# Designed miniproteins, single chains, continued (4): the designs that were tried, part 26

Each design is a single chain, and the fold is of that chain. pLDDT is the mean over its residues in the fold that is shown.

## One batch from the design tools (miniprotein)

Design m12875
Fold by ESMFold2-Fast:
Structure m12875 (fold): chain A 69 residues (1-69)
Amino acid sequence: MVEKLGTFDSLEEAKKLAEESSYKYLLIVETEDGRFVVYGSNDLEELKQLALSYVENRGPLKSFSIIEK
């Protein structure tokens, strides 16, 4: 199960929420409009598939990162 944890205007805020989350794996997506979306899951493969779907469905991403806790 992948949960959308929030959307933030700064990478620092997104990383802080990721650190406070109980999920083992976190995905931070930087969108073309300059926002940061945070997703959590206990399954790394689900987050990888979600990151790939952003490229396919929304055009080029600025960046994404996966964090393992």
Scores: mean pLDDT 78

Design m12876
Fold by ESMFold2-Fast:
Structure m12876 (fold): chain A 76 residues (1-76)
Amino acid sequence: MEAEREAEELVREVAEWWHKTKSTKLTPEMKEKAKRAIRITGELLGLPKEVMEELAEKVDSVEAVQEAIAEMEKLV
């Protein structure tokens, strides 16, 4: 529950930053927050570390983060 909320808060923070700054790509700082959200979600779903790392590496936008989380949820 708490870890799930942490992941949701990280996604919200990245999305808020994205819309507020009107950026076209995630900064290294925001990409790390997105990667952390993906790792937390994957751990909660019981996914292999290799799958989580592959999905985390591909995120460079808010849309990509949302798609990665949706894909992880389909794997359970």
Scores: mean pLDDT 76

Design m12877
Fold by ESMFold2-Fast:
Structure m12877 (fold): chain A 92 residues (1-92)
Amino acid sequence: SMAKEKAVIEKLREELAEEIKTAKEVIKEMESRENQTPEEKKAIEELKKAVENAEKVLKDENASKEELIQAMVDISVEILKLAVLKSVRKNF
C-alpha cells in the first residue's frame, strides 16, 4: 500500500537526519583536536563530503529508499574510518 511505503520512507528520512546530526558532531570533535594527522584530515574531509551528499538526498522529496539507505551507509563507513584512526592514536 502507498501508505506503508510513505511511512517507511519517512522513517528512513528521520534516521538519515539523525545520522547527519551524529556525523556533524563527530566532525566538530575531530576538528577541535590539535595535531591532526594527514590521514585524519583526509577522513574528516571525506566525512564532510558524505554529509553534504546526504543532505542533498534528504532535501530531495523524491529520494528513493535505496538512495536514503546508501546515504546512511556512506556516512557510517566514514564515521567508522575516523573511529579506527582515533583508536590507533589513543593506543600509541
Scores: mean pLDDT 85

Design m12878
Fold by ESMFold2-Fast:
Parts: sequence; C-alpha cells; structure tokens
Structure m12878 (fold): chain A 98 residues (1-98)
Amino acid sequence: SLDAEIEKLLREFEKKVKEILKDNPEAQEIIIKVMRSAVESVLADGEFGRDQGLSFIRMTLQILEKEGVITKEQKDQLYKLAEETLDRVLALVKRARA
C-alpha cells in the first residue's frame, strides 16, 4: 500500500536523522515531526505540498542552527536528506494517483 511505502521511507529518514543528531534527541524529535507534517502536505497538495513542506523544514533547520541546537554541517545534511525524502514521497504519490 502507499501508506506502507511512505512509512518505510519515513523510517529510513528517522534512522538517518538519528545518525546525524546522535547526541540530540530533542532536535531528532522536532525534525522527525516536521518531516511527517511535510509528508501530509505532499499527500494533500502534491507538488505544491512538497514545496511548502520543504520550505517549512528549511525554516525550522535555520532556526535550530541560529539557536545553536544544531551545527551548520548538520543543517546542510538534514536539508539534503529532507529534500531527497520528500522527492521520493512525491514520486510514490504521483505513481499511485496516475
């Protein structure tokens, strides 16, 4: 099912987030939560939802870096991971709805 394929991608995302932020459980929780919200936006609004979700993730990561919660390097890695994950979710959604 589409839900099972998306959940698999989210679990892969969560694993990689925990590797990047291994000593920061608060930032892990925030980033996983905003990714799940971004996925819901993709499911609701397709490509527009992907762009809105990624913009919200970018803003969240910028705030976390500015507040010293994550490093610039972690921000850059997490943004790339989020973009790649949302693109994969969008591809699954487009294929399922074709």
Scores: mean pLDDT 90

Design m12879
Fold by ESMFold2-Fast:
Structure m12879 (fold): chain A 94 residues (1-94)
Amino acid sequence: MSREELLEKYTLELEEAVLALMKAILEGDEEAIREARERLRATLRSIPAELLPEVVERILEAIDAFLSRTTDPKVKAALERAREELRRIARELS
């Protein structure tokens, strides 16, 4: 695969992991949150170190764009939590 194809692939995989975590947080299911957090961590570990900062930046930009458009306080809180979990785990893996 080319570098751009890998960036697209990993960005999509990370987006799916973040959305799964956000959904689990919205549902308030502690077991689902735990599973989604482990999926997020596994997804981040699967991204090559040289691509990780760019992939994470793309997803953080997407989250910020979504936050700017949502008015639902519960959705905002879930996105903020998912964003902070992403930042924390990505930092731990750097």
Scores: mean pLDDT 85

Design m12880
Fold by ESMFold2-Fast:
Structure m12880 (fold): chain A 58 residues (1-58)
Amino acid sequence: GDNAIQAIQNGDTDLAIQHIQQLADQGDIDGIQQAIDVANQLGYNHVANYGQQLILQN
């Protein structure tokens, strides 16, 4: 989830969502969870909720 985390840290929420979707397509649940944790810490609730929904669908 390094690319997703970098996008979140830069405030690029659209890019973060794209990278989280790529993690989901790869089945990288740990990468999605890391992105959720960083998004929650920085207050990007929409990004965190998106990642959580993808985990529930996998």
Scores: mean pLDDT 84

Design m12881
Fold by ESMFold2-Fast:
Parts: C-alpha cells; structure tokens; sequence
Structure m12881 (fold): chain A 87 residues (1-87)
C-alpha cells in the first residue's frame, strides 16, 4: 500500500470502531434477541480488528509509529467491542 492508502485505511478503521461503539448497546441486545445476526456482526468486527492489526504492522514496518499506534488503538477498541457483544 502507498503511505496515503495506509493512512486512509487507519482512518476508516478508527471510524468503524467509533460507529460500533455507538451501537454497542444495540448489538449486546441483539446477542439476546437475534443470536445469528449478532454472530454476523461479531464476525465483521473481528475481521476489522485483524485488518487494523495488519495496518499497524505495515505502518510500523514503514517507520510510521504514530500511524501504527492509531491502528493498534482501533484494533484494541474493536476487540473490546467484540468481547462485550459475546459476553
């Protein structure tokens, strides 16, 4: 990826984490009322968390430690959301 592609990916992942955080209560309720739909959302969140970890790894390899930190934070936020939905 180009440096600007990597930055845009990190920004998108941070935005995704924010959107899932906003709907966390809704998704926790879905885990009780519609487990299949909740499972699909959980899968999507886990895929995004893995993508954020990969963006962080590539940013660090490119020497952009600030971008790596942002992507790692997005991954941690997404992983926390996933844990709260599955609990």
Amino acid sequence: MTPEDLRRSAESLVRAAEEFEEKLEEYVELSKTDPRKAAAILTAIRILAAAAREVARQARAAGDEELARRAEEAARRLERIAREIEA
Scores: mean pLDDT 85

Design m12882
Fold by ESMFold2-Fast:
Structure m12882 (fold): chain A 57 residues (1-57)
Amino acid sequence: DEKLIEELAKKYNVSKEQIKGLVQVAKDMGREVAIQMAVRNLGLSREQAQEIIDKLL
């Protein structure tokens, strides 16, 4: 859902492309790998990363 991706990107101060990449990593490599990537590369908390994944997956 493009609108939800845009809202989450604005809420967490990340790009739409970064949100899409996070969801793709979660699908391809699993949720824990995606959460670790978000914390390390996007500056998100584990809780914020989990919220994004749960809403889009």
Scores: mean pLDDT 83

Design m12883
Fold by ESMFold2-Fast:
Structure m12883 (fold): chain A 81 residues (1-81)
Amino acid sequence: MTLEEDAELVAEARRSSSLTPEQQAVIDEIEARGEEYAREVMREMARRGDPYGQAVVYGEKYAEKDPEFAREKLEKLAAEV
């Protein structure tokens, strides 16, 4: 599967009230590829405009340099949903 296909399936799975076996298999594959690949999936979701992907990517970008700023941005994004 491509990074784009994985990102789309994860976004769809999060909008659903239950995971299909196919969605669970893709999530398991992402986890098996490791944390670095999971972060790439989140970055692709953010590039496609997914709010959750954007929140994760922005949190990671600023957490090391300014943890308070990262927290404030994540809280604001959560409050607007």
Scores: mean pLDDT 65

Design m12884
Fold by ESMFold2-Fast:
Structure m12884 (fold): chain A 119 residues (1-119)
Amino acid sequence: AITVTASGGGSVPEGGSVTLTGKFTGADPAKTNFTWAQRTPDGRLRGLASISTDTGTVVVAPRLRGRATISYDLANSTAYLNLTDLTREDTGTYYVIVSTRGADGIQTGVGEGAPLTVY
């Protein structure tokens, strides 16, 4: 099974920056997709960015273009989302969804989220 733990949130002033970190286990590094999502305070889930290790494809949500960078470090089993020029709309709980393509289909892991408050 894939396990995932997100961290790196906290309380940050508007206009600041944050790096969210997702540590994972049980994924094949050559066949893994990382997708970052935000749960807003009112309970909506928004996609933020994704990256694929096998294709190199990066997708960033239009509202985040120019201020979000997605990356990973497979040697340390870690995915990253760097957000700059934070707005109060970035407040929420952040999740990284780790998906690996295997012989028996797609395995997916998502763990507890990292809370972020922008004040």
Scores: mean pLDDT 85

Design m12885
Fold by ESMFold2-Fast:
Structure m12885 (fold): chain A 79 residues (1-79)
Amino acid sequence: ILEEMLRRANELELSVQEFGALEVIAAATDKGEEVTVREIAERLKISQSTASRHVRKLVEKGLVESRVVDGERVYRAAE
């Protein structure tokens, strides 16, 4: 999953920060986990608003999907 997502990210000309967000999400997906915008922001050491903007672009490009669990939005790598 991670290797294939990295190749797709390169083809779609993702920024370094967008790629970083994708890598965090893909690594969590490989472990069967989902991540929140807060967790992505903490791991990349950026603001939640910046992380939210990057994640939104990844969802728009079909690289990431989202769902709501217990009132909280979580993200995973798309298949």
Scores: mean pLDDT 77

Design m12886
Fold by ESMFold2-Fast:
Structure m12886 (fold): chain A 76 residues (1-76)
Amino acid sequence: AGLQALKNLVNAAIAAAEAGDLGLAKSKVLEALSVLETLDLPAPVKAKNRSYLVEALEALEKGDAAAAVKALKKVQ
């Protein structure tokens, strides 16, 4: 199911960020964004999850793994 794929990618991104692999974490967040766009979710729910993934991506670009993990944990 697409929702399980999204959760798996978010968890992989968290694990990568916690391990200090920001490049892998960023790759997993980008994959999660692609999966999210394919899901048939209510528009407000999809927009909220997209905003958290974008927040995580911006944190990773700044090298802030802790902020990225915090944002990713909101994606559920």
Scores: mean pLDDT 85

Design m12887
Fold by ESMFold2-Fast:
Structure m12887 (fold): chain A 78 residues (1-78)
Amino acid sequence: KLEEEIKKLEEEFKKLQSEIQALTDRVNALISRLQKMLDERKKRAEKYRAWYEKNKEKIDAFLKSVIDSLKKLIEDLE
């Protein structure tokens, strides 16, 4: 009877080990997917940042021109 109980415990233990391994594999797959999503978002953000940096001087020059024009208009009002 004791030998049969030991055999049953060994089978349950093997089943539990397989379930733990399957869960570990699923968690690792999820981590890998999240890392890929993070990397893709970072690359997209860098692309838009590079576009802004390249064009920021033109944007700043335009805005300064508008501000200077408005200041002159205010000066001319008095």
Scores: mean pLDDT 78

Design m12888
Fold by ESMFold2-Fast:
Structure m12888 (fold): chain A 99 residues (1-99)
Amino acid sequence: NKNEILAEGFSTGVLTGYLLGKSSSESLVEWAEVERDADPETLILSGKKAADRVKSLSPEAALGMSVGLEQISQRFPDIRDDFLKLSQDLKEEAAKKLS
């Protein structure tokens, strides 16, 4: 299901980026371990909670989300281009806030 995988990827990217921006590199490692073992529904539910906080994200957290999406793109090769495009959009939005 392409739409569910896109939502999962975005949500996982948001969660990964948020944790990377707010927490140590250990948080990213812990999230990557959960991601490897989690089913798509679990990732979507986790990501939805992270997405609820998107309004309060710093430019650094937005850049982290782009990194998370690039990492997730490797797990979902069928929709990698969509994740990479979203990653690029997040980088551009972060750049606008940092200027």
Scores: mean pLDDT 55

Design m12889
Fold by ESMFold2-Fast:
Structure m12889 (fold): chain A 106 residues (1-106)
Amino acid sequence: MTLHEILTISRGVSTLVQLGVLSAGEANTLFLLLKKPLSQIAANPADIATLKEIADKIYNYLNSQGKLEQVLQGRPDSVKAKPPSEWDTTTVVGFLGDSISFLSQQ
């Protein structure tokens, strides 16, 4: 992970806390989990459950702001039709990365 990637995650996560979407504890957990390789996250059901819960909060926030479609524009219709609780691990991690990148630029 590059310094630029770490700064992008830090900015996006800080924005989510400032907006009241995530608690400081949830933000710290998200930051630590996103540093793990996808294979390690996929091997841990507790990590997957935690990321799905965080993704659901971010999804609901982006939807309330009318920005969800912009963040999901590269995703298939099967993903757009379902909440994060019904997505696979790869989709959840990808959505979290896309959301953080989007919010780091605001």
Scores: mean pLDDT 81

Design m12890
Fold by ESMFold2-Fast:
Structure m12890 (fold): chain A 75 residues (1-75)
Amino acid sequence: PRVTLFIPDPEAVAAYRADPAAFDEAVAEGLGVETPVATLEGIEVTDDGFRLTFRVKPEAVPAAEALAALGAAKA
C-alpha cells in the first residue's frame, strides 16, 4: 500500500527557500531510497513542511492498517 506522510518543519522550509539548489540535490538523492519498512517514491515541498510518499512493505502493513483505521475516510 501507499502512504503519504506530512512532516511539519517550517524551519527546514525556510532553509530550502534560502538555498533551493542545495536542497533539491539532497531531495534527488532521497528519491528511490529503500528503508526497512518502506520505499520513498516522492518528496513534495510545501509552505509548512514536506510531504513524503512511500510504498509500504508487507511487514509494515499492520502499522499502516492501524493508522488507516484511526483516520478512516471514504475508500
Scores: mean pLDDT 61

Design m12891
Fold by ESMFold2-Fast:
Structure m12891 (fold): chain A 75 residues (1-75)
Amino acid sequence: ALEALRALTDALSALLPGASPADRRQLRELLGRASAAALAGDREALAEAVAELVALARTLPGGEALVAAAERLRA
């Protein structure tokens, strides 16, 4: 769980410099929601946050690594 969360944080951080201010804000919010849900063991909240994060990542250049990391966190 912590390893998957670290991988997600690293993949997201790599995208931030190239993202718009609005996308950077949303990525950070979704990472916060996914992290909180994972730490609380809230599988439903985690699945929702990961689904939103994956949807956003698929619209961004280089988002494939973030999609893979987010899906690993949900598994």
Scores: mean pLDDT 81

Design m12892
Fold by ESMFold2-Fast:
Structure m12892 (fold): chain A 60 residues (1-60)
Amino acid sequence: ETEELRRLAEEKGLPQGVIDGVVADLEAGRLTPEQARRVIDALSEAPTKIPASQAAADAL
């Protein structure tokens, strides 16, 4: 359950701080496993970090 979600987040390449935050919310009962999975999916689909980093590397 929490192990599966942590593994999924790691597989999707999320930063450790984000993974730790999602796991902490699960342990505190602020997120259900289903909600945590949706958050992980949404964050892995969001290109907010990747385009900025990629644009900088490609431009320089």
Scores: mean pLDDT 67

Design m12893
Fold by ESMFold2-Fast:
Structure m12893 (fold): chain A 106 residues (1-106)
Amino acid sequence: MAKELIEEAKKLLEQARKAFDAGDLDKAYQLLLEAEKKLIEAVKEAAKEGDKESAEEAAKLSGEISYGGLRVLRAQGRLPGLTDDEIRRLAQQSQERVREFAEKAL
């Protein structure tokens, strides 16, 4: 169900943040990919259930996952020159896009 998938994604995001803080960029990236997979499943289930609250929560979480992923990729040198403002803007655009898709699917 959507709420359980959101909780799992939040736990994976927390683990990814801890891995990033420890300098384990590969582990942080893997955990973020797992969190994204859970989030996609959560958005799909929230849409099926008509759960607007879970859809909105999943959209917000999408922004946090996107922000974390971009920071990991920059730290790995895969996105050199990407500024903090650009990362924040891209993460916010990702959140808005997921919210729009969820709202249309409800």
Scores: mean pLDDT 83

Design m12894
Fold by ESMFold2-Fast:
Structure m12894 (fold): chain A 71 residues (1-71)
Amino acid sequence: SKTEENKEIGLDMIDWMEKRKVPSSVVKGVFTQFLEHYFPNDPNRDKIIEEINNTPDEKLFSKLREIVKSL
């Protein structure tokens, strides 16, 4: 489905950013744009963005993967 394709894009993006050691602030911004572009009609989007912004750096990538899998 298109949803599964969009989730795979998200997971690939997360893996790329983690491998390249992208700063957490940039990761949060990029992932917010990902949600706005690929999941614009998700009713939980604003809550997800708030959760990401409140996630500690050491838990960020694990949290992002959890979020993508739950979309």
Scores: mean pLDDT 86

Design m12895
Fold by ESMFold2-Fast:
Structure m12895 (fold): chain A 90 residues (1-90)
Amino acid sequence: SEIDKLLSELGDLLDKLRGLAIQEKDEVGRKVVTLGSRLLTALSSGDVEKAREILREIEKLIPQLPPRVRYVAEQMVETARRAIELVEKK
């Protein structure tokens, strides 16, 4: 399904973000990875309200990320927004 493809894409972006946060020793990026893992769990369970709450917390951290980490985090946010929209529409 379309939602399964977006959740897989979100998982791939999370793995990439985790690698970059480790390489750049970015503590804020590591926080975004933890929140992103919770976001993926919320989306996988159809918990849209929880997903939106977590997404808002991630968005607050985005300006604090170094450019390479921020680019991947912004892609993750966009993919998550698309997943939220699909889960709501059923």
Scores: mean pLDDT 86

Design m12896
Fold by ESMFold2-Fast:
Structure m12896 (fold): chain A 80 residues (1-80)
Amino acid sequence: GEEEERRRRERERGLFETAETASNGLINGISTGKESGSVYTMIDRAKKESEKVMKEIIDASNKSPKEAEKEIRKFAKRRI
């Protein structure tokens, strides 16, 4: 229902806001705050890298299940 969808959106928003608050708190505790841009860039980059890996797995699955497994193994070894 509407309540469940609203709660889901608030949960997602809360996680995003919490991540930003935690990042700002960490930076304020250990640096001049110049790293705030770097921290946000790292978070955004990690999310985009996840999207790229998903696309690679989907593309591999169009060839065969074995190719999909190979791409998953490459991700585990090389990207993280």
Scores: mean pLDDT 57

Design m12897
Fold by ESMFold2-Fast:
Structure m12897 (fold): chain A 94 residues (1-94)
Amino acid sequence: AAPTGSLTDQVVSSEELTITLNNTLDAKVYQFTVTAESPGEKPVVVSELANTGETARISVKVLGETKISVSVTTLDPGQPRVTTDLASMTVTLA
């Protein structure tokens, strides 16, 4: 199974959003990278590590209509590092 998170387009009333990402794969270590892109602003990038079975929690600031993209990088020793785009969502501040 792939790492999973609750990623869906949504409207929020708070400028802070916490994204929860689960590492349920056979791979031992993942790095989750979240990119938040708000209109007129520089992209903000936040990364967190999760071992097998662990959950990463990443907080991002939402400004207006913000595009959030999540990628995952495998960090298993002796294997090539592979980055995969996992999911994206649009979050709108009400």
Scores: mean pLDDT 70

Design m12898
Fold by ESMFold2-Fast:
Structure m12898 (fold): chain A 72 residues (1-72)
Amino acid sequence: SMSEIQKLLEESKKYLEKTKELNDRALEIDRKGAEGTPEEQLRQTADASVEAIHYASLSTSYRSQARKLLKE
């Protein structure tokens, strides 16, 4: 139904926004240079990037589900 499609798209948007927030955080960590040790900065940037990939995958999954319902 259109209601189910709408809910899936809303979930997709939530995870897309979370992905954007994490990518922005990773860029800020990189931009600020050496907050903490260089090793700590690299770890924080890597962690944010990995988490962003996870949320981007979830966003894509929800959009894929909505697309399937739309084509039925």
Scores: mean pLDDT 80

Design m12899
Fold by ESMFold2-Fast:
Structure m12899 (fold): chain A 97 residues (1-97)
Amino acid sequence: VTEFTAKKSTLLEALKHDPEMVAQLEKLKSEEVKVTLEPLLVGDERMYKVTLDDGVSEPLEFVLPYSDAAWLVFLAQPMLVLPEDRPLSLEEEVAYL
């Protein structure tokens, strides 16, 4: 389990490619958000359960693939790296889709 604090503005930048997620993030009222990442195995995929808690709004929960979770960590807490290979860039991730 990985925990850190991120700014709402940073989370919006990290997840800007997902309009539904951006809409959910806009419901958070505080700029300071506690982020909790829990590793999951969904079928054969390594995923992360993400919990966003600003202390004043209903906690937001969703699941991200490793590459998206690692990119979020990189943008929100650049000194904290998930122990797997470097996160794929948006361009590299699109190339695999």
Scores: mean pLDDT 68

Design m12900
Fold by ESMFold2-Fast:
Structure m12900 (fold): chain A 98 residues (1-98)
Amino acid sequence: SVVDRLITKIKNQQPLSLKEIQQLVSELEKDNSYINEVLSILDSISNSNPYLKKAINIYEEKGLDVAGNYYLFLQSEGADPVALSYTRLYLELKYIEQ
């Protein structure tokens, strides 16, 4: 499935395009059984990716709006594509959990 392919890509720490993020989020809105699995994988990856870890910590401490501003900062600084795409995916998943 598209979900399985994109999860495998994340597990291999390959960056996602915006279209791939939109596809994954759309599929997870239809079947939310994978949301916790994807969030757990992103949390695990954050142990070796300091920008993703900072984004997750900002979300947990200050919420979605402040974490969204941090994502925009990463985008403006030309951050690592893995950090940038996974931060966006994390925030999109947290938005749909609301």
Scores: mean pLDDT 88

Design m12901
Fold by ESMFold2-Fast:
Parts: structure tokens; C-alpha cells; sequence
Structure m12901 (fold): chain A 75 residues (1-75)
């Protein structure tokens, strides 16, 4: 479950303009509770503001992140 969610999140992030390395850093931050590097976070903000992500993709990303956090919170 976690591995599948991780791969799904990475795929969406790469589709919207992140590099493979940047997408990996975002997923690692989600898994470990660490902050995303500021340059990657700003790039994500720019992507969201530019409309490069569709409403459907944003909704899917939000749902996947929610599911991942719920699994992590469950210990």
C-alpha cells in the first residue's frame, strides 16, 4: 500500500514538471515528516500557480497524500 501510494505520488509530481530527483525528495519528506527543500517547495508553488496541474490531478494528489499520512499515523 505505502509503496503503491509513493509511486503514484511520484508519477503525478513528474507529470506536472518536477524532476525524478525532486519528486523523490517530496515523497521522502512525506514519509519521514521532514520538510521539503525550499527550492523544491517553491517550484511546486509555481507549478500550482501556473495552472500546469489540472483540477483532477490536484485532487488525486491530495487524496494520495491524505491516504499516505493516514497509514503513517496508524503506526
Amino acid sequence: EIEELKERIKEILKKIGLSDEEAELVVEALLTGKSVPEEVAKKLEEIFESGKISEEELKELEELIKKLREILAAK
Scores: mean pLDDT 76

Design m12902
Fold by ESMFold2-Fast:
Structure m12902 (fold): chain A 83 residues (1-83)
Amino acid sequence: ITLTGSGSPEEHQQAIDVIREVEKVAEELKIKFGGMSELNLATAVRAAYDQAIRSGKPVTLYLGPGTEVTVTAKKEVVEAYRA
């Protein structure tokens, strides 16, 4: 099923979901690493988010053994929502 025409409302909801997912993942990583640099973790997650927006492809971060974060965003969706 394709919803490309006038899909703005659905695309906006998807953008909100991605933003919330990024925030949740950052908080989980803070807990999992127990006192690791919050700035470093937040910076890495934000960089992956930015790359996902620009490329339109999922970006996977390898942050350590057994720790991977996959960030997914559609460029059009996120840009339209943030505009």
Scores: mean pLDDT 53

Design m12903
Fold by ESMFold2-Fast:
Structure m12903 (fold): chain A 88 residues (1-88)
Amino acid sequence: MEEKKERLKEALRNGDAEKAKEVIKEGFSEEELKEVLLELGYDESLIDAKLNSMSKEKVAEQAAVSREVAAKLREIGDEIDEELAKRK
C-alpha cells in the first residue's frame, strides 16, 4: 500500500493525470486518496466535497491537472517577465 501511495504522490507532483487514475484503479480507497491529498497540502474540506460529488478517479485526475495548470501558469508568467525585461 505504501508503494501505491508513493506512486500516486509522484503522479500528482508531476501533473500526470493518466498515471494518477491508473494508480487509483489499482485499488485505492477514498480514505487512502484523502490521506495522499492531505500530505500534498490540499484542504480536508475541499477533498471531502470533491469525493462527495465525483469518483475518486476524477478527484485524482483533477488534482494532477490542477498542479499541471498551476505550474504552466507560473511558467507563462516567467516567460512574460523575461520578454518584458528583454525590451528594456
Scores: mean pLDDT 72

Design m12904
Fold by ESMFold2-Fast:
Structure m12904 (fold): chain A 81 residues (1-81)
Amino acid sequence: MIEELKALLEKLQAEAEAALAAGLPEEEKQKLIEEMTERLLEELGRLTGLPVERLLDVRRGISEPSEEELERLRRFEEEIA
């Protein structure tokens, strides 16, 4: 499970390096960051069992995490730290 997240992070790192080398315009850079964030949150949702929509809302500052959501995220963060 964590290996899947690490593989995704490695892929996103390679995409970010390619984007920097290509000199993408600001619009493309912002879109890439948003896509990378969504992919990471989708993978986190799969690994933690939290709804992706809730993770997106928390990430964007639309809502605060619940105690259960925070506990699951903290446990996962501790495991990957």
Scores: mean pLDDT 69

Design m12905
Fold by ESMFold2-Fast:
Structure m12905 (fold): chain A 70 residues (1-70)
Amino acid sequence: GRVGQLRGLVDRLIQGALDLHPDDEEIRRLAEELQRLVDEMEKNPDKFLELYSRILKLIDELLKRVEELE
């Protein structure tokens, strides 16, 4: 389903960021938050819209952090 597809995307983004910057505390923290929100979305589908907007914000923050470490 759509949540499974989003989880796959999030997991790939997290893995990519950690592979590039394995010791960055902020990337690790953002990765942990993203994983928690996706897990919550799978458990509470009625909260999809709320959790989706928060996930998108954290993805943006993760990508921005990776870019800052170039």
Scores: mean pLDDT 83

Design m12906
Fold by ESMFold2-Fast:
Structure m12906 (fold): chain A 95 residues (1-95)
Amino acid sequence: SQQDQIIQVAQRGIQVGQRLGQRATQRGDSVTQNRVQSAIRLSQQAVDQIQTDQTDQAITQATQSLRASLNLLRTSMQRLGEDTSVVDQDLQTIS
C-alpha cells in the first residue's frame, strides 16, 4: 500500500541518515551532521503521522515531511561524495 511504501522509504532514510551522521562526525563536519539529524527527525515524523492517522491528509503531510528528509539526505550524500541513486529512486517513488 502507499502507507507501507512511505514507512519503508522513511525507515531506509533513517538508516541512511544514521550512517551519514557517523561519517560526518568522523570528518568533523558539523553542518552535515546537523542536516542529517534534521533529516532523521523528518523521516521519524512521517512514520509517526502514517501510523497514528490513515487519512489522505496525513498521507500528504507524511509525504511532504519525507520528501524534505530525502532532499536533506541527498545534499548530505553529495557533500560526502556518496552515490545518491537510492535516495533519488525513493524521491521518485513517493512523488
Scores: mean pLDDT 88

Design m12907
Fold by ESMFold2-Fast:
Structure m12907 (fold): chain A 76 residues (1-76)
Amino acid sequence: MSASELRALLEIALEGPVTEEAREMIERAIVEASEQALREALDALPPELHEKLIEALRDSEDPKVLAAIEYLRSRL
């Protein structure tokens, strides 16, 4: 998955209320993405979506997802 594909998925999934299915898609996309693509997608994500993404993923137990959340928090 490219950074642009991951960013598009995140923006679509975070549009309106986040469903359980959308949350599962977000987590899977993050886990399957390369570290480079993930970093670039998160860096390009609008600040308004940073908080929403952190909230959507707060219950995740995946180490890569948790690392992504901490990265976003460090930028707030």
Scores: mean pLDDT 80

Design m12908
Fold by ESMFold2-Fast:
Structure m12908 (fold): chain A 68 residues (1-68)
Amino acid sequence: SLAEEARKKGEELGLPEPIVEAIADLIEEGYSPKKIGESMLNSLPDSDLPEEQKEKVKKLAEWLISLK
């Protein structure tokens, strides 16, 4: 499933499990991967995450936006 692919991508990028699970849950709830990714990018500057983690989140968001 797309949620499982998102979990694997998050694990590959080294993102914390709570972040990966939150994204997977949104996908399972029927939110568009593109909209999830766009929302993540828009919210990223306001996040309290370390800069290294923000770069990883950005990569996951860009991957989600690239999906068909």
Scores: mean pLDDT 81

Design m12909
Fold by ESMFold2-Fast:
Parts: structure tokens; C-alpha cells; sequence
Structure m12909 (fold): chain A 65 residues (1-65)
């Protein structure tokens, strides 16, 4: 689900060295852009903007793009 994907991306971003705050931003960005555009590519761009390359990779590995 989108909620699970966002949660995993957030945890991945936090573990990548950004802490909980970066994890929350990555999770929110991915959820928002997937829901509004229906595009994993747009979600990945949003996650990178929040400093979460790891979040973008998590989304792709879940089969979102």
C-alpha cells in the first residue's frame, strides 16, 4: 500500500543519516506526490528534494517504478 511504501521510505531515509525528520519529510513527499500525480517518478523527485535518495530507491524496489 502507499502507506506502507511511505513508511519504508521514511525509515530508509532516517537510516541513511537524516534522522527522523528527514524520514518524515521523505515519507510525506512520496505519499503526496504518488496520490496527486500517480507517478513514482514524481515521488522520487520529491524524495530527492528532501535529501532522501534512499527513499526514492525504496519506492522503486516496491515496484512503483
Amino acid sequence: SLAEAASRAGRAAARAGGGDEVGKRASNAMTTYLLSTGSAEAAARAARAEGSDEGAKAAFQMGLE
Scores: mean pLDDT 59

